# Designs tried in a protein design run: designed miniproteins, single chains, continued (2). Part 48

Each design is a single chain, and the fold is of that chain. pLDDT is the mean over its residues in the fold that is shown.

## One batch from the design tools (miniprotein)

Design m5751
Fold by ESMFold2-Fast:
Structure m5751 (fold): chain A 80 residues (1-80)
Amino acid sequence: MEEGIEYAKKAIEYAKQGNLEEAEKYMKKAIRLYKKVFGDFEGEIVEGMALIMIGVGKVIGDPEGGLIKAAEYVLKELEK
């Protein structure tokens, strides 16, 4: 759980720096740990919501904002 939280925090940091590749990489690592701890069904929901936030960010011309919101959402789910 702690490792997943740290990965989500790193994803937020990289997204704020404009390093979208590293941000997405760390967010995927956080989601993988979420699935291992909370289960596949709940993990699929969290992953789906994160991907929607990323996709919306890209469509509206704010890919950094979309990825930040996705990583913050994953962090909040990991802290439950």
Scores: mean pLDDT 83

Design m5752
Fold by ESMFold2-Fast:
Structure m5752 (fold): chain A 62 residues (1-62)
Amino acid sequence: LPPGVYRAVRDQPGIDGTFLALRAGELVEVLEDLGPHLVLARSLATGETGLVLSSALEPAPL
């Protein structure tokens, strides 16, 4: 995924402090594309950073 704002399409549990905890509908800023299935993102609600499955995100243009 290119850098930008995305919306979570499903809930994602926070795991081992590595994966970002998300609820469906939450907005994240993708900071870095780490490969075909994984991105580094920041929650716009909490400011926390963590890994997110790219399949859990959809584009959310502001």
Scores: mean pLDDT 78

Design m5753
Fold by ESMFold2-Fast:
Structure m5753 (fold): chain A 92 residues (1-92)
Amino acid sequence: GPRGLRLLVEGLRQAAAAGAVISVSIEGDTLTITVEGASPEAVRLILEGARALAAAGARVEVQVEGDTVTVRISGLSVSEMIGLALTAIGLG
């Protein structure tokens, strides 16, 4: 699996441990994760994960507004998308 998933999950885990609110939505083949209250370190890991996923062929869009990060991902396998969504839901 792409290394980007591990970096993204680590960023989400660090954000959740610091009290951030994680929200997930799925529309068609697109997964959207919103993190509210992310630390700079968590934002850095999320951005590195997003870049690694894009380098591996996924379509990734990231928006950062203060301590809020929104990541929109498409082009993942169904199993990768479900695994990431369940992880993010479990952290929220």
Scores: mean pLDDT 80

Design m5754
Fold by ESMFold2-Fast:
Structure m5754 (fold): chain A 71 residues (1-71)
Amino acid sequence: VEELRKKLIEEVDRIIEYMREKNAPESYIKKLEELREEIEKAKTMEELFEIARRTEEVLKEYAEEERAKRE
């Protein structure tokens, strides 16, 4: 459990850093920060798995927005 939590936090932190470098909308950064807090509070593998899935949804939304901006 602790290893998965650590990896998820590192991954979310990396994504936040990447989004900040790209000047992504604040709304996406805030969603990731909220997910990071939920990872720290998670007590079970199932909770961590659900948070990971929601993190992927945020990434998908951001990727779709970026694709739309490129025409």
Scores: mean pLDDT 77

Design m5755
Fold by ESMFold2-Fast:
Structure m5755 (fold): chain A 91 residues (1-91)
Amino acid sequence: SGSEEARRDAEGAAEAAEHAAEHAGDATSGTGAALSGIGAEIQGWLSGDEKGRRAGRRAAEGGLKAMIGAADGDAEKAKEGAELARKGAEE
């Protein structure tokens, strides 16, 4: 279902965001997480799944934050992004 697919994509974004946080300075993983989260949000919107859409949006926001934190060498910001992405995947 669209909800299941959106959540799987959000889980992927959360994993990529965690990897970016673990390797502060690795912006590539954060970029992947942001793109995956955006995809999950779009998938949720298309399927009419509000929960999947919210999960995807939070994962995208987290992935972007992790990417920016990693690029800036800000491990704390990268970790905050990873936590946000994980929370999105859990919703």
Scores: mean pLDDT 69

Design m5756
Fold by ESMFold2-Fast:
Order: sequence, then C-alpha cells, then structure tokens
Structure m5756 (fold): chain A 64 residues (1-64)
Amino acid sequence: GTVRSPDQLAAGVLRAQAQDPRSATVSPEERQEALDIGERMTGGRGEAARALADMILSSLAAQR
C-alpha cells in the first residue's frame, strides 16, 4: 500500500531498519544528529525533516 501519513512512513522505516543489517551500523547519536539537521534545514517541517534525516542516515550507512 501507499504511505499516506508521516506516522506510517516512520513505522515503515523502523520495520525496514529491523530487517536491514546495514541500518544496525547507524548509531543513535547519528540518528539524532540527522534529525536535528533535517529539522534545522526545513524549519521544523516534519515530513521534509524526516525525509532529509533518512537520506543522511542512508548515506552514512552506505559509506561503511
């Protein structure tokens, strides 16, 4: 199904993280930093901030 809300998107990310061993290499500190950067760059726009944070975390995981 299509994701129609930020909560469903966040739940999907958490489920994918549980199944993806690469996600396990991203620390809680890195997640918090990525979320802070996303919020700062988007002015607190929840969906855009989460999308930016996800991109940053995915890039970090891919670099390892």
Scores: mean pLDDT 60

Design m5757
Fold by ESMFold2-Fast:
Structure m5757 (fold): chain A 58 residues (1-58)
Amino acid sequence: SKEEEVKKLKEKLSEASLEGNYKEAIKLLEKLIELTKDNEIMTTILKDALKKLKELLK
């Protein structure tokens, strides 16, 4: 289900972030944004997180 896919992606995102793999975390966040684009609040939060992670790679 979509909910199961979101849960799996959140788990992978947490793992990538803990490992300092921010490039993978960015890709996972982009996937989550696409899956949750019908939820405006969640999409806004995820886009803000994505912006902050991209700043860490500069």
Scores: mean pLDDT 80

Design m5758
Fold by ESMFold2-Fast:
Structure m5758 (fold): chain A 58 residues (1-58)
Amino acid sequence: MSAEEAGRLGREAVEAAEAGDLEAARRYIDKLTAASGQRGEVSPEGAERVGAAAASRG
């Protein structure tokens, strides 16, 4: 996976969570983790923050 695609998936995950679509956000995070390993973009802590963003938005 290219760095550009990784960044795009990360942004999509955050945007989906902020829109209240936790399932989409989770799918993006899972794809990033599977393809690139853990690089601080989609860490387990990051996933928790995505959930918090979704809660504040939805």
Scores: mean pLDDT 66

Design m5759
Fold by ESMFold2-Fast:
Structure m5759 (fold): chain A 70 residues (1-70)
Amino acid sequence: GEALRAAAESLREAAKYLKEGDEIKATNFTVAAALLLVAAGRPDLARKAIQAMDNPEELEKLAEEVERLA
């Protein structure tokens, strides 16, 4: 549960920084979320995180999905 909660928080931070135009921080938080999702045994969700990395709405949607699974 904890790794999924941390991944959801990282995805929300990524979406926030992407909306603010901070692409470096957004990428760092997306990568952190992907690594946490792999550690949680969910490489499918990690792939979704990478695919959503340039879209704040998709990152927020994925964060909600991940939080429901935690």
Scores: mean pLDDT 89

Design m5760
Fold by ESMFold2-Fast:
Structure m5760 (fold): chain A 76 residues (1-76)
Amino acid sequence: AANAAFALGNIGDERAVEPLIKALKHEDEDVRLAAAFALGKIAGKNEAVLEALKKVLQEDSSAYVRSTARLILGPE
């Protein structure tokens, strides 16, 4: 969706989301956990964050990181 103008107005969240999404792919489990928790606090239902967390849930090697992503995505 090309609704970037208002979202880019919140530069703090945009800047935090990008490096945190990158940190979800870090080789260190603790870094990935910290990134997942931070993303959950900043924008729990933001579409870009949800997509990144779904990818972690499917691809991450750590059961603990996957469980954290699942908790942030919420039980249905």
Scores: mean pLDDT 68

Design m5761
Fold by ESMFold2-Fast:
Structure m5761 (fold): chain A 97 residues (1-97)
Amino acid sequence: MKVALLTAPGSLRGLDEAVAAFKAAGHEVEVREIAPGESLQEVLDRLAAEGYDLVILADSSAAGTPEQMRAAIAAAPVPVLSFDYIAREAGLDGLGK
């Protein structure tokens, strides 16, 4: 599976372990950053067009408000998992699947 770990600029702490774990499980994984001023919806549309099978939102701080993030995830053309409280409340699998 081709997986994107999506994060805010500068929020790279701890992602190396997640990348290593996904690669050990047989997945292709790349870390991608949300550019300043770019919307989560624009990033998700681009990653889907690039052929990613799954996007994991590692840092929601660049995604806007919780409502905007939830709307973008619901409208995404690719499956999205998230680490923040919205993902926990929504019952998403998270990285620990």
Scores: mean pLDDT 66

Design m5762
Fold by ESMFold2-Fast:
Structure m5762 (fold): chain A 85 residues (1-85)
Amino acid sequence: AAAGLEAVRAGDLDAALARAEELVRQALEALAAGRREEAIELLEQAARVLLAAAEALAAREGVDPAYLRERLRAATAKWVAGIRA
């Protein structure tokens, strides 16, 4: 997720979100091909980029990102469990 995290650090949230979307699309392609562990890794990378972007946005708005962090962690765990099922 280097490119997505780099975009967040540069303040380019649109680029960060586009990178996260690309990672999710790659994960869905990996799932369709039966490459479950690759799909899990790609989804985890997307979640890291989304969390970083959400935290950056929350900081700009003066909002505590704790609930977003917890929601993304829970969603990622559910995606991983679903892929392995």
Scores: mean pLDDT 75

Design m5763
Fold by ESMFold2-Fast:
Structure m5763 (fold): chain A 89 residues (1-89)
Amino acid sequence: LEEKEKEAKKLLEEGKKNGDYKLMGEAYYKLGEVAEERGDLDKAIEYYEKAAKYYRKAYEETGDREYLEKAIEAETKAGILRIKKTVLG
């Protein structure tokens, strides 16, 4: 998990530096997976929501429906975790 987190943080830094919304979306999605695997539901939800935001921005710039699909996937993961947090906590 630590290696995956380091990789995701590097990807995020590169995406921010270059204004690359695709890389930012991918990085936040990976951070969401790391937080989820650690049981940090609040951070996982936050990161998946950020991933969705940047994937939607990538879609707006490119018209590539793959990014829209990735945004929906990230939104779905955040939604499931919100339900899980409510039902289990």
Scores: mean pLDDT 84

Design m5764
Fold by ESMFold2-Fast:
Structure m5764 (fold): chain A 75 residues (1-75)
Amino acid sequence: APVTLQLIGKASTPDAKERAREAALAAPGVLDARAIQKGNTVGVTVTAESEEAARAAFDAIRAVPGISDLRGVLT
């Protein structure tokens, strides 16, 4: 069954939102990704086909330059 990963982190660049969304969508097993940036805070919501796919998406997003302190919950 699909899972939802909701993430929040810090953004040091104005394009961190777009880069995070692209990184998530490029991850295997990701079905959808939404990203929002407000000042230096970035939020990402990922829908993945499995928990393993969600973990891969988390790793991909945290590797994006300009994103730090990435935390989230899986449901």
Scores: mean pLDDT 86

Design m5765
Fold by ESMFold2-Fast:
Structure m5765 (fold): chain A 97 residues (1-97)
Amino acid sequence: AVEDLKKAIEYVRKAIEALENGDVETALENLRKARDYLAKAGPDIPKELSVKLVAAMLQLVAAEEYAKRGNVDEAIDAARSALGTLEEVLKEVEKLK
C-alpha cells in the first residue's frame, strides 16, 4: 500500500536525522521500522518496481550494519541512497492510478 511506502520513507528520514545527531540507537530503531513498512508495502507494489524495492531494502540493511560498526558517514550515505530509491518508487506508484 502507498501508505506503508510513505511510512517507510518517513522512518528512513528519521533515521538519517538521528545519525546526523550521533544517536545511533534511535537511528537503528527507525531503520528497522522502515524495513518493516517496506515488507508490508512489497506485495502491493507493481512487479516492475520490485527490483528497486529490493535495492532499497539492501541499502537499509547496509545502513544498519554501518551504524552498528560506528561508521556513521557510510550509514548516512546508505540510508540516503535508500531514501532516493523509495521516493522514486513512490512517484511511479502514484502515476499508475
Scores: mean pLDDT 86

Design m5766
Fold by ESMFold2-Fast:
Structure m5766 (fold): chain A 64 residues (1-64)
Amino acid sequence: SMTQQKIDGVVTTVIDEFRRHPDWSDEELLELVRDISRHLGLSPEQQKETIERFKKRVEELRRK
């Protein structure tokens, strides 16, 4: 769906920033997720889904 494409796009964009900027805090990255999600017109519930997907992806990347 268009919503899932937006969510996937936000997660991909911020994960690329996570990889490029190891000096950025988790708080700064989460704020970026929120800002892009709001800009794309995602609802509060969709913003929560986007944050949870981002957190899961970061956890997977940090595990090895």
Scores: mean pLDDT 84

Design m5767
Fold by ESMFold2-Fast:
Structure m5767 (fold): chain A 62 residues (1-62)
Amino acid sequence: SSKEKAKELIRQIGEERGRVNKTDVALAMSEAGLSFKDIQAVLSKLPEVSTTEEAIAALDSL
Protein backbone atom coordinates (compact mmCIF):
# COMPACT_ATOMS: atom_id res chain seq x y z
CA SER A 1 0.00 0.00 0.00
CA SER A 2 1.02 3.67 -0.28
CA LYS A 3 1.22 3.89 3.52
CA GLU A 4 3.57 0.88 3.72
CA LYS A 5 5.79 2.36 0.98
CA ALA A 6 5.96 5.67 2.88
CA LYS A 7 6.93 3.81 6.08
CA GLU A 8 9.73 1.97 4.21
CA LEU A 9 11.09 5.27 2.85
CA ILE A 10 10.98 6.88 6.32
CA ARG A 11 12.80 3.86 7.83
CA GLN A 12 15.51 4.22 5.17
CA ILE A 13 16.01 7.93 5.97
CA GLY A 14 16.10 7.18 9.72
CA GLU A 15 18.68 4.42 9.14
CA GLU A 16 20.94 6.91 7.30
CA ARG A 17 20.54 9.98 9.58
CA GLY A 18 19.26 8.66 12.94
CA ARG A 19 16.22 11.00 12.75
CA VAL A 20 13.75 12.54 10.26
CA ASN A 21 12.37 16.04 9.74
CA LYS A 22 8.96 17.17 8.42
CA THR A 23 10.36 17.66 4.89
CA ASP A 24 11.66 14.06 4.87
CA VAL A 25 8.24 12.75 5.98
CA ALA A 26 6.35 14.91 3.46
CA LEU A 27 8.60 13.83 0.55
CA ALA A 28 8.38 10.14 1.52
CA MET A 29 4.58 10.33 1.73
CA SER A 30 4.35 12.21 -1.59
CA GLU A 31 6.65 9.69 -3.35
CA ALA A 32 4.50 6.84 -1.99
CA GLY A 33 1.38 8.47 -3.53
CA LEU A 34 -0.37 9.70 -0.37
CA SER A 35 -2.68 12.73 -0.69
CA PHE A 36 -1.84 16.27 0.42
CA LYS A 37 -4.57 15.98 3.10
CA ASP A 38 -2.96 12.82 4.53
CA ILE A 39 0.47 14.49 4.46
CA GLN A 40 -0.87 17.55 6.35
CA ALA A 41 -2.65 15.31 8.90
CA VAL A 42 0.58 13.40 9.68
CA LEU A 43 2.79 16.52 9.77
CA SER A 44 0.37 18.27 12.19
CA LYS A 45 1.12 15.48 14.73
CA LEU A 46 4.94 15.75 14.47
CA PRO A 47 7.56 18.22 15.73
CA GLU A 48 9.97 19.70 13.14
CA VAL A 49 12.45 16.86 13.91
CA SER A 50 11.37 13.43 15.19
CA THR A 51 12.59 9.85 15.59
CA THR A 52 11.77 7.29 12.90
CA GLU A 53 9.43 5.56 15.39
CA GLU A 54 7.49 8.82 16.05
CA ALA A 55 7.07 9.46 12.31
CA ILE A 56 5.89 5.89 11.66
CA ALA A 57 3.41 6.08 14.59
CA ALA A 58 1.93 9.28 13.07
CA LEU A 59 1.55 7.49 9.71
CA ASP A 60 -0.10 4.49 11.41
CA SER A 61 -2.72 6.91 12.84
CA LEU A 62 -4.09 7.37 9.27
Scores: mean pLDDT 85

Design m5768
Fold by ESMFold2-Fast:
Structure m5768 (fold): chain A 62 residues (1-62)
Amino acid sequence: MISDEELLLAYRALKGEDVPPEDHAKVGEALRQLAARHGLDPATDFPALVAAIEAELKRRGL
C-alpha cells in the first residue's frame, strides 16, 4: 500500500517541485507501485500516472 506521504512526494516530483534527494527512492517506489496497479509504464505513461495520482489523492481527501 502506498502511504499518503509517498503519494504526496510522488505528486510533487511529477509537478516539478523540489523533493529532497533522500526521498527520491520513495518517489520512485510509489510511482512504480501505482503504475503496476493501473497497468501503466512509469517511464512513458506520465499523463495517465498524473491522473491516477490525482484520483488517489482525491479519494484519500488530500
Scores: mean pLDDT 76

Design m5769
Fold by ESMFold2-Fast:
Structure m5769 (fold): chain A 119 residues (1-119)
Amino acid sequence: SVTLTESGGGTVPEGGSLTLTGTASGDVTGILAAGWERQRPGEKPVPIAVGGSGGIASPRVAGRFTVSTDKEKNTAYLNMTNLEKEDTAVYTFGAVVASPNPKTPLRGATGQGTTLTVV
């Protein structure tokens, strides 16, 4: 079994910065890919950022949001800067993880969601 733990949400002033954290635990030897979906009030979830060298961010958040990873901790970070009121949303961590059992295929997993409010 794989467990995703999310943290770092809260209330932040406009122009502020915040980091959301996603950690994979359980039957995990590594995070292969990590990303976040954003769901603004009344809207459908949309992918906004994914992990990798330099990361890939949606044009809506490019230059403000980056993804970094700590492979030793099986952890990914969504680093958010210059926050706008429009960034008020639920952010959901997703990861593709490697299992310690070589007979188990790669698994996609999704977290529970973390709320950000920009005031």
Scores: mean pLDDT 76

Design m5770
Fold by ESMFold2-Fast:
Structure m5770 (fold): chain A 70 residues (1-70)
Amino acid sequence: SKKKEEVRKLVLEAVGHAIRGVGLELDGDYEGAAKSYRDAAKKLQKVAELTGDEEDRKLAEKYLARAEEL
């Protein structure tokens, strides 16, 4: 299904941004980490819109909260 492929791509992009955010945070680049966490959250919000999955929405909110904390 094209929808399943789109969701998979968005999830992989979100994971990539989250991993980058963690790496930048460990390097002390808090501004870069915050930007990466916001990018991850944005991708997860699109997944939640396509799937209706509340867990993806909650995960997006957690990444946004982390970005604001940095």
Scores: mean pLDDT 88

Design m5771
Fold by ESMFold2-Fast:
Structure m5771 (fold): chain A 62 residues (1-62)
Amino acid sequence: FELIATAVEDYTATTDDELSIKKGDIIKITSIVDDDHAEGTNLSTGKSGKIPLIFLTLVKVL
């Protein structure tokens, strides 16, 4: 089971465990780390890391 999210804003990783994104990038979310962060893969770059959830639009089934 995986979630697909879209980046709503640009974000540049500040640490080596974070993921950089550009607005409109498609992110495959592999796990939710906490209320503020998820782990995922940026499908346009192939890189993986933690990303703040506030920069993503998550799929909501309801």
Scores: mean pLDDT 75

Design m5773
Fold by ESMFold2-Fast:
Structure m5773 (fold): chain A 102 residues (1-102)
Amino acid sequence: MQLTPEERELLRALAELFEKAVEKGDPRRIQAVSLIASLFRKARERGLLTPEAARKMVEILREAIENDLTPDELIAKVRELVREHYPELQAEFDARVAALRA
C-alpha cells in the first residue's frame, strides 16, 4: 500500500493511541480508536482524505496521546472534524458512536 507522508503520520499516531488504550485496559478507548481507524479507511476509500484533513486528524490524535483525552473527548473532537471535512460519513460515524454507548 503506497501511503502519502500525511497518511503515514496518521497511521503512526493511530498506532500510538491504540497502544496507550491497550495499556490502560479500557475497552471504550480501544473501541474509539478502532472507530477512528475505520473512519480513516472510509475517508481514504471515498477520496475525502486530503493532506489538510489528515494533518488535523493527526493533531487530534496527538492531543489525545499527550493530554490523555477520555473516549468521549476524543469522539467529540473527531465528530467536529467529520462535520467539517467528511460530511458524507457523518451519519455512519454517529451511528457507530451510538453503538459504542449501547
Scores: mean pLDDT 78

Design m5774
Fold by ESMFold2-Fast:
Structure m5774 (fold): chain A 63 residues (1-63)
Amino acid sequence: SALAERARAALEEAERLLREGRPPDEGVIKLQTEAGVLAAVAGDEALVARASEVGRRGRELGG
């Protein structure tokens, strides 16, 4: 679905930024939040879990 595709794109960008050692700034938080909402609306459980994992990683890096 278009929502799942948008969620995946946002997660890929957030994951790329975190992988490159960027701190979890507002941009990363916004991408993760958008992806989580879009994935939930799309009913894509795997993408919801992936968004949750990105959020967890961001919190570990942010303290």
Scores: mean pLDDT 78

Design m5775
Fold by ESMFold2-Fast:
Structure m5775 (fold): chain A 61 residues (1-61)
Amino acid sequence: MAEVERHVEEAVKELEEMGFKKVAENARLSAEAALAQGRYDLARQIADNAVSYAKALKEKR
């Protein structure tokens, strides 16, 4: 698996483990669309932003 594809998969798994299944699903779909268009930087940013958002929500609780 390419590094960016693996990074996206690891981020989706982390989101699922945190209990944010819908956020994980949306991040996966958006990142896969970006990867399909060859926009690797965007795919990585989508994954990173989703994880950051979920961690911020978890910290607030």
Scores: mean pLDDT 79

Design m5776
Fold by ESMFold2-Fast:
Structure m5776 (fold): chain A 66 residues (1-66)
Amino acid sequence: MTVAFIGFDIDPEEVKKIAEKHGATSVVVQELDGGIVLAFVEFPTEEQAKAFAEEMKKLGFSVIKP
């Protein structure tokens, strides 16, 4: 289950820590021009993906679920 999010001036290491807390199997971060960060995080289950998305939303990030 993949969760994507986009943000500006995000610390990739903090994203990885939150993802690992929720059991992520893969974290891919792409830095785009102008300090925009696009991240893709993979989870084994939808429940873990939802828990991660809710925590990111509480921190003010925009989460995209395809």
Scores: mean pLDDT 74

Design m5777
Fold by ESMFold2-Fast:
Structure m5777 (fold): chain A 56 residues (1-56)
Amino acid sequence: EANVRAALAALDAGDDVGAAIALLKSGLSAEEVAARLAELGASAAQIARAVALLDV
């Protein structure tokens, strides 16, 4: 949870690098990240950006 919250804070600040690092540290899949961000009240745009950052 702490890493997903850090990723959301980075997305709110426009910090893609910080968001990517936090998401990588979370160890969650793109689907799990999308679900957790939605529960935290992230916007659809923020969720789409987070998923794109995890797309390898």
Scores: mean pLDDT 79

Design m5778
Fold by ESMFold2-Fast:
Structure m5778 (fold): chain A 83 residues (1-83)
Amino acid sequence: SPEEIAEKAIKAVKEGKVDEAIFYIRQAILNGEKEAALRILDYMEELGADPEIVQKAKEAIENGDYETALEYARKAIESAVKK
């Protein structure tokens, strides 16, 4: 479910598990669950991810550029977990 995928991705982000978080974001995107992917990105911004990187990831999702979206999502997670 979209809610379960979002919950698992958010948990992975909190635990610093970048590859696991990207796996769940990718699953949300591939399943057409854009809202779940966008919620995960919003949560990363709340954790301290760079808002400009988060915005670029969201724009890529809206434009259907999923490879670019996943690249910026990874950068967002890395910026959130690095002090």
Scores: mean pLDDT 82

Design m5779
Fold by ESMFold2-Fast:
Structure m5779 (fold): chain A 71 residues (1-71)
Amino acid sequence: SLQAELDELIARISEIDPEKARELEQLRKDLLELVREAARKNNWTPEELEQAINDALEYLVDLAREVLERL
């Protein structure tokens, strides 16, 4: 799952740069909260919310990979 992949990447980053890992974890929380808020405001279906969460997680996985490559 994208969640498991992101957890693994953040764990690996944490071994090298714990502060960067905390920034990514905070970004995950903030982004997912924004997605859930947008879903409430726009009356999204459960399927639309799931798609938006998956899109957000995919973005975060790509970002975490980029961060890890630059460490």
Scores: mean pLDDT 88

Design m5780
Fold by ESMFold2-Fast:
Structure m5780 (fold): chain A 81 residues (1-81)
Amino acid sequence: EEAAIAALEQEAKLLIERIEAGLEKDLSSLKQSEVGLELFRRRAEELGAQSPAVGAAAEAAVRRVEEALEEAKKRAEEREK
């Protein structure tokens, strides 16, 4: 259980770092980040079904990645204008 939570937090951290680095370098990386988030959501749902504690951690991790991606999209829109 602890290991599953740690793995989800680690994956979320790496995804957020990738989103932030990709936005600065290449806006097309946002599409890859969207795919990464969708795969992460699926994995988080599967792991979260194992226990309420893992489920809560999975929800929080997914929200962090979603927030980072939405912020990146806002910055991309600002650059277009």
Scores: mean pLDDT 74

Design m5781
Fold by ESMFold2-Fast:
Structure m5781 (fold): chain A 78 residues (1-78)
Amino acid sequence: MEEVERLREEGERLEEEARRAEEEGDLKTAIQLYNQAARKYEEAARKAWSAGDLETALELGKKASELLQRARELEEKL
């Protein structure tokens, strides 16, 4: 499933950028990047689900939810 792996890699890259922005105190950029990363993980989860890989779909969906929660926590600090 090349598409799932590519979307996961894109999500991981955006998550790393979000962590850097957060460490630098750029909370607005961090929130945006965490939301973008979550979207990539959600897309990967949907494709994994459609392919019948329920375990991977659940793992990726959980990751997306965790990133959305982190973005929300940062929004509360603004």
Scores: mean pLDDT 87

Design m5782
Fold by ESMFold2-Fast:
Structure m5782 (fold): chain A 59 residues (1-59)
Amino acid sequence: MSLAEKAIEALKAGDVETALRYLEEAVRRGDHASVLRITKAALDAGYGDEAVEAVRRAA
């Protein structure tokens, strides 16, 4: 299962903190496809600012 799938499942469960941890892991691993997919899902869910900040911290 990809990091994106794990993060999206966490978002659906309301576990934003876990989803953002998977986003940071994707950034650190250079998994650009997962970074894009998780960030879009977080934006669509209303957590866009939190997702952008997580990417900035991991970069």
Scores: mean pLDDT 83

Design m5783
Fold by ESMFold2-Fast:
Structure m5783 (fold): chain A 69 residues (1-69)
Amino acid sequence: SMAQEYFDKGLELKKEEKLEEAKEYFEKAIALDPNYADAWLNLGDVLDALGKKDEAEEYYKKAEELDPN
């Protein structure tokens, strides 16, 4: 799916430490699939790395709500 393609691109950018670009692609994935728990989780990681710890915590909670396993 396009959401999965955006997610995969976000992971690539995150690995390259292109954090702001990674954020954009994870946000695009979530816009297409709001139930994409892994996209919320990785967006949280990127926000934490950008120093936005409170926002990261909210997105980690969202990921846990979507996939409580």
Scores: mean pLDDT 87

Design m5784
Fold by ESMFold2-Fast:
Structure m5784 (fold): chain A 64 residues (1-64)
Amino acid sequence: SAEEYYEKGLEYAKEGKLEEAIEYYEKAIELSEKGSEIYKKALEKKLEIEIEIGIRLIEEAVFK
């Protein structure tokens, strides 16, 4: 279910596996209805991690 994918995403994020967390949040978004609670939660968590990854990539590129 969408909720199972969301929970898997949370577990990967907790382990620092950010790319895997995004994949599972995307699956949760795809399986959920637009505007549902699980859709909103998965979307918010995905965006938070995407921002974190983007910051890390910029830091690695600039501060090698």
Scores: mean pLDDT 80

Design m5785
Fold by ESMFold2-Fast:
Structure m5785 (fold): chain A 62 residues (1-62)
Amino acid sequence: MAGETFRATEPVTLVGDPVEVLEPGDRLEVLRQYSDGTAVARSLATGVVGLVDLSKVERVAG
């Protein structure tokens, strides 16, 4: 994977096409981080790419 792997620590909305709600423990790959605390991420379960709130996710060790 080209990005870092994170997991949801609480329910978080992945604002993509389609919009997806990630449940606690769902994994995502962060592709690009922004300075406002959001990121473009890909759901590892569904492959949906969208914006996520980084305060609601935790980086996993690789």
Scores: mean pLDDT 78

Design m5786
Fold by ESMFold2-Fast:
Structure m5786 (fold): chain A 70 residues (1-70)
Amino acid sequence: SEEEKKKIEEEYFKKLLDAFVDGVNRMAEAVERALAEGKTREEIFAELDRISQEMNEKVKEIKKEYEKKL
């Protein structure tokens, strides 16, 4: 039904937002940790890139799952 579709769409966007928030929080924590450990800018950027890639893959998984349901 249209009501069920709207509920699925709401859940979809909430999960996407949660994935982005989690990714940003992980990046913030990684920067704080790396700076405390005296890591180089290159090492910090490499870790941020890794977290960004993991976040993007999680977003892709969510999109695939919900596009399949809609």
Scores: mean pLDDT 87

Design m5787
Fold by ESMFold2-Fast:
Structure m5787 (fold): chain A 74 residues (1-74)
Amino acid sequence: MPTNEELLKRLEEKMKELGKLAKELYEKGEDVSPILETMGKVFELVKKGYETGDPKYLEEALKLVEEAIKKVKS
């Protein structure tokens, strides 16, 4: 099973990818509001993960980022 450290590392990599996509959309004049909203939700989940130590919050955060990346690329 993934550890909190492994989940955080994967989340950082996926957040970096999502951030690059957001920048590209912004430079093209496209609406980045859905990506920014998703990033806000991810930050709240990361905060809860640190406060509780429960890996479910980081797993949920990772899922949201992966879903956002798929939506932007489709």
Scores: mean pLDDT 81

Design m5788
Fold by ESMFold2-Fast:
Structure m5788 (fold): chain A 80 residues (1-80)
Amino acid sequence: MLEEARREAEEAVATMRAALAGKASAEEAREAAERAREAAHRILDELQRRGELSAEEAEKAKEEVDARLEGLARQVEEHL
């Protein structure tokens, strides 16, 4: 589950890198990052609901995902 969320984030990273290389738009990168964030949060909420993650662990994982995606989105925007 966390691995799936990270894979979705990695796919968003690939889209953002393509945008930085002029192969995709910054808007496509932002949209991919938002979808990855929402998917990761849903997965983490489900794991917490099942008792596989504590509330603290789920919150920390969400913060980690958000920080990674925000950093990448900022890099893309700085190249606009």
Scores: mean pLDDT 73

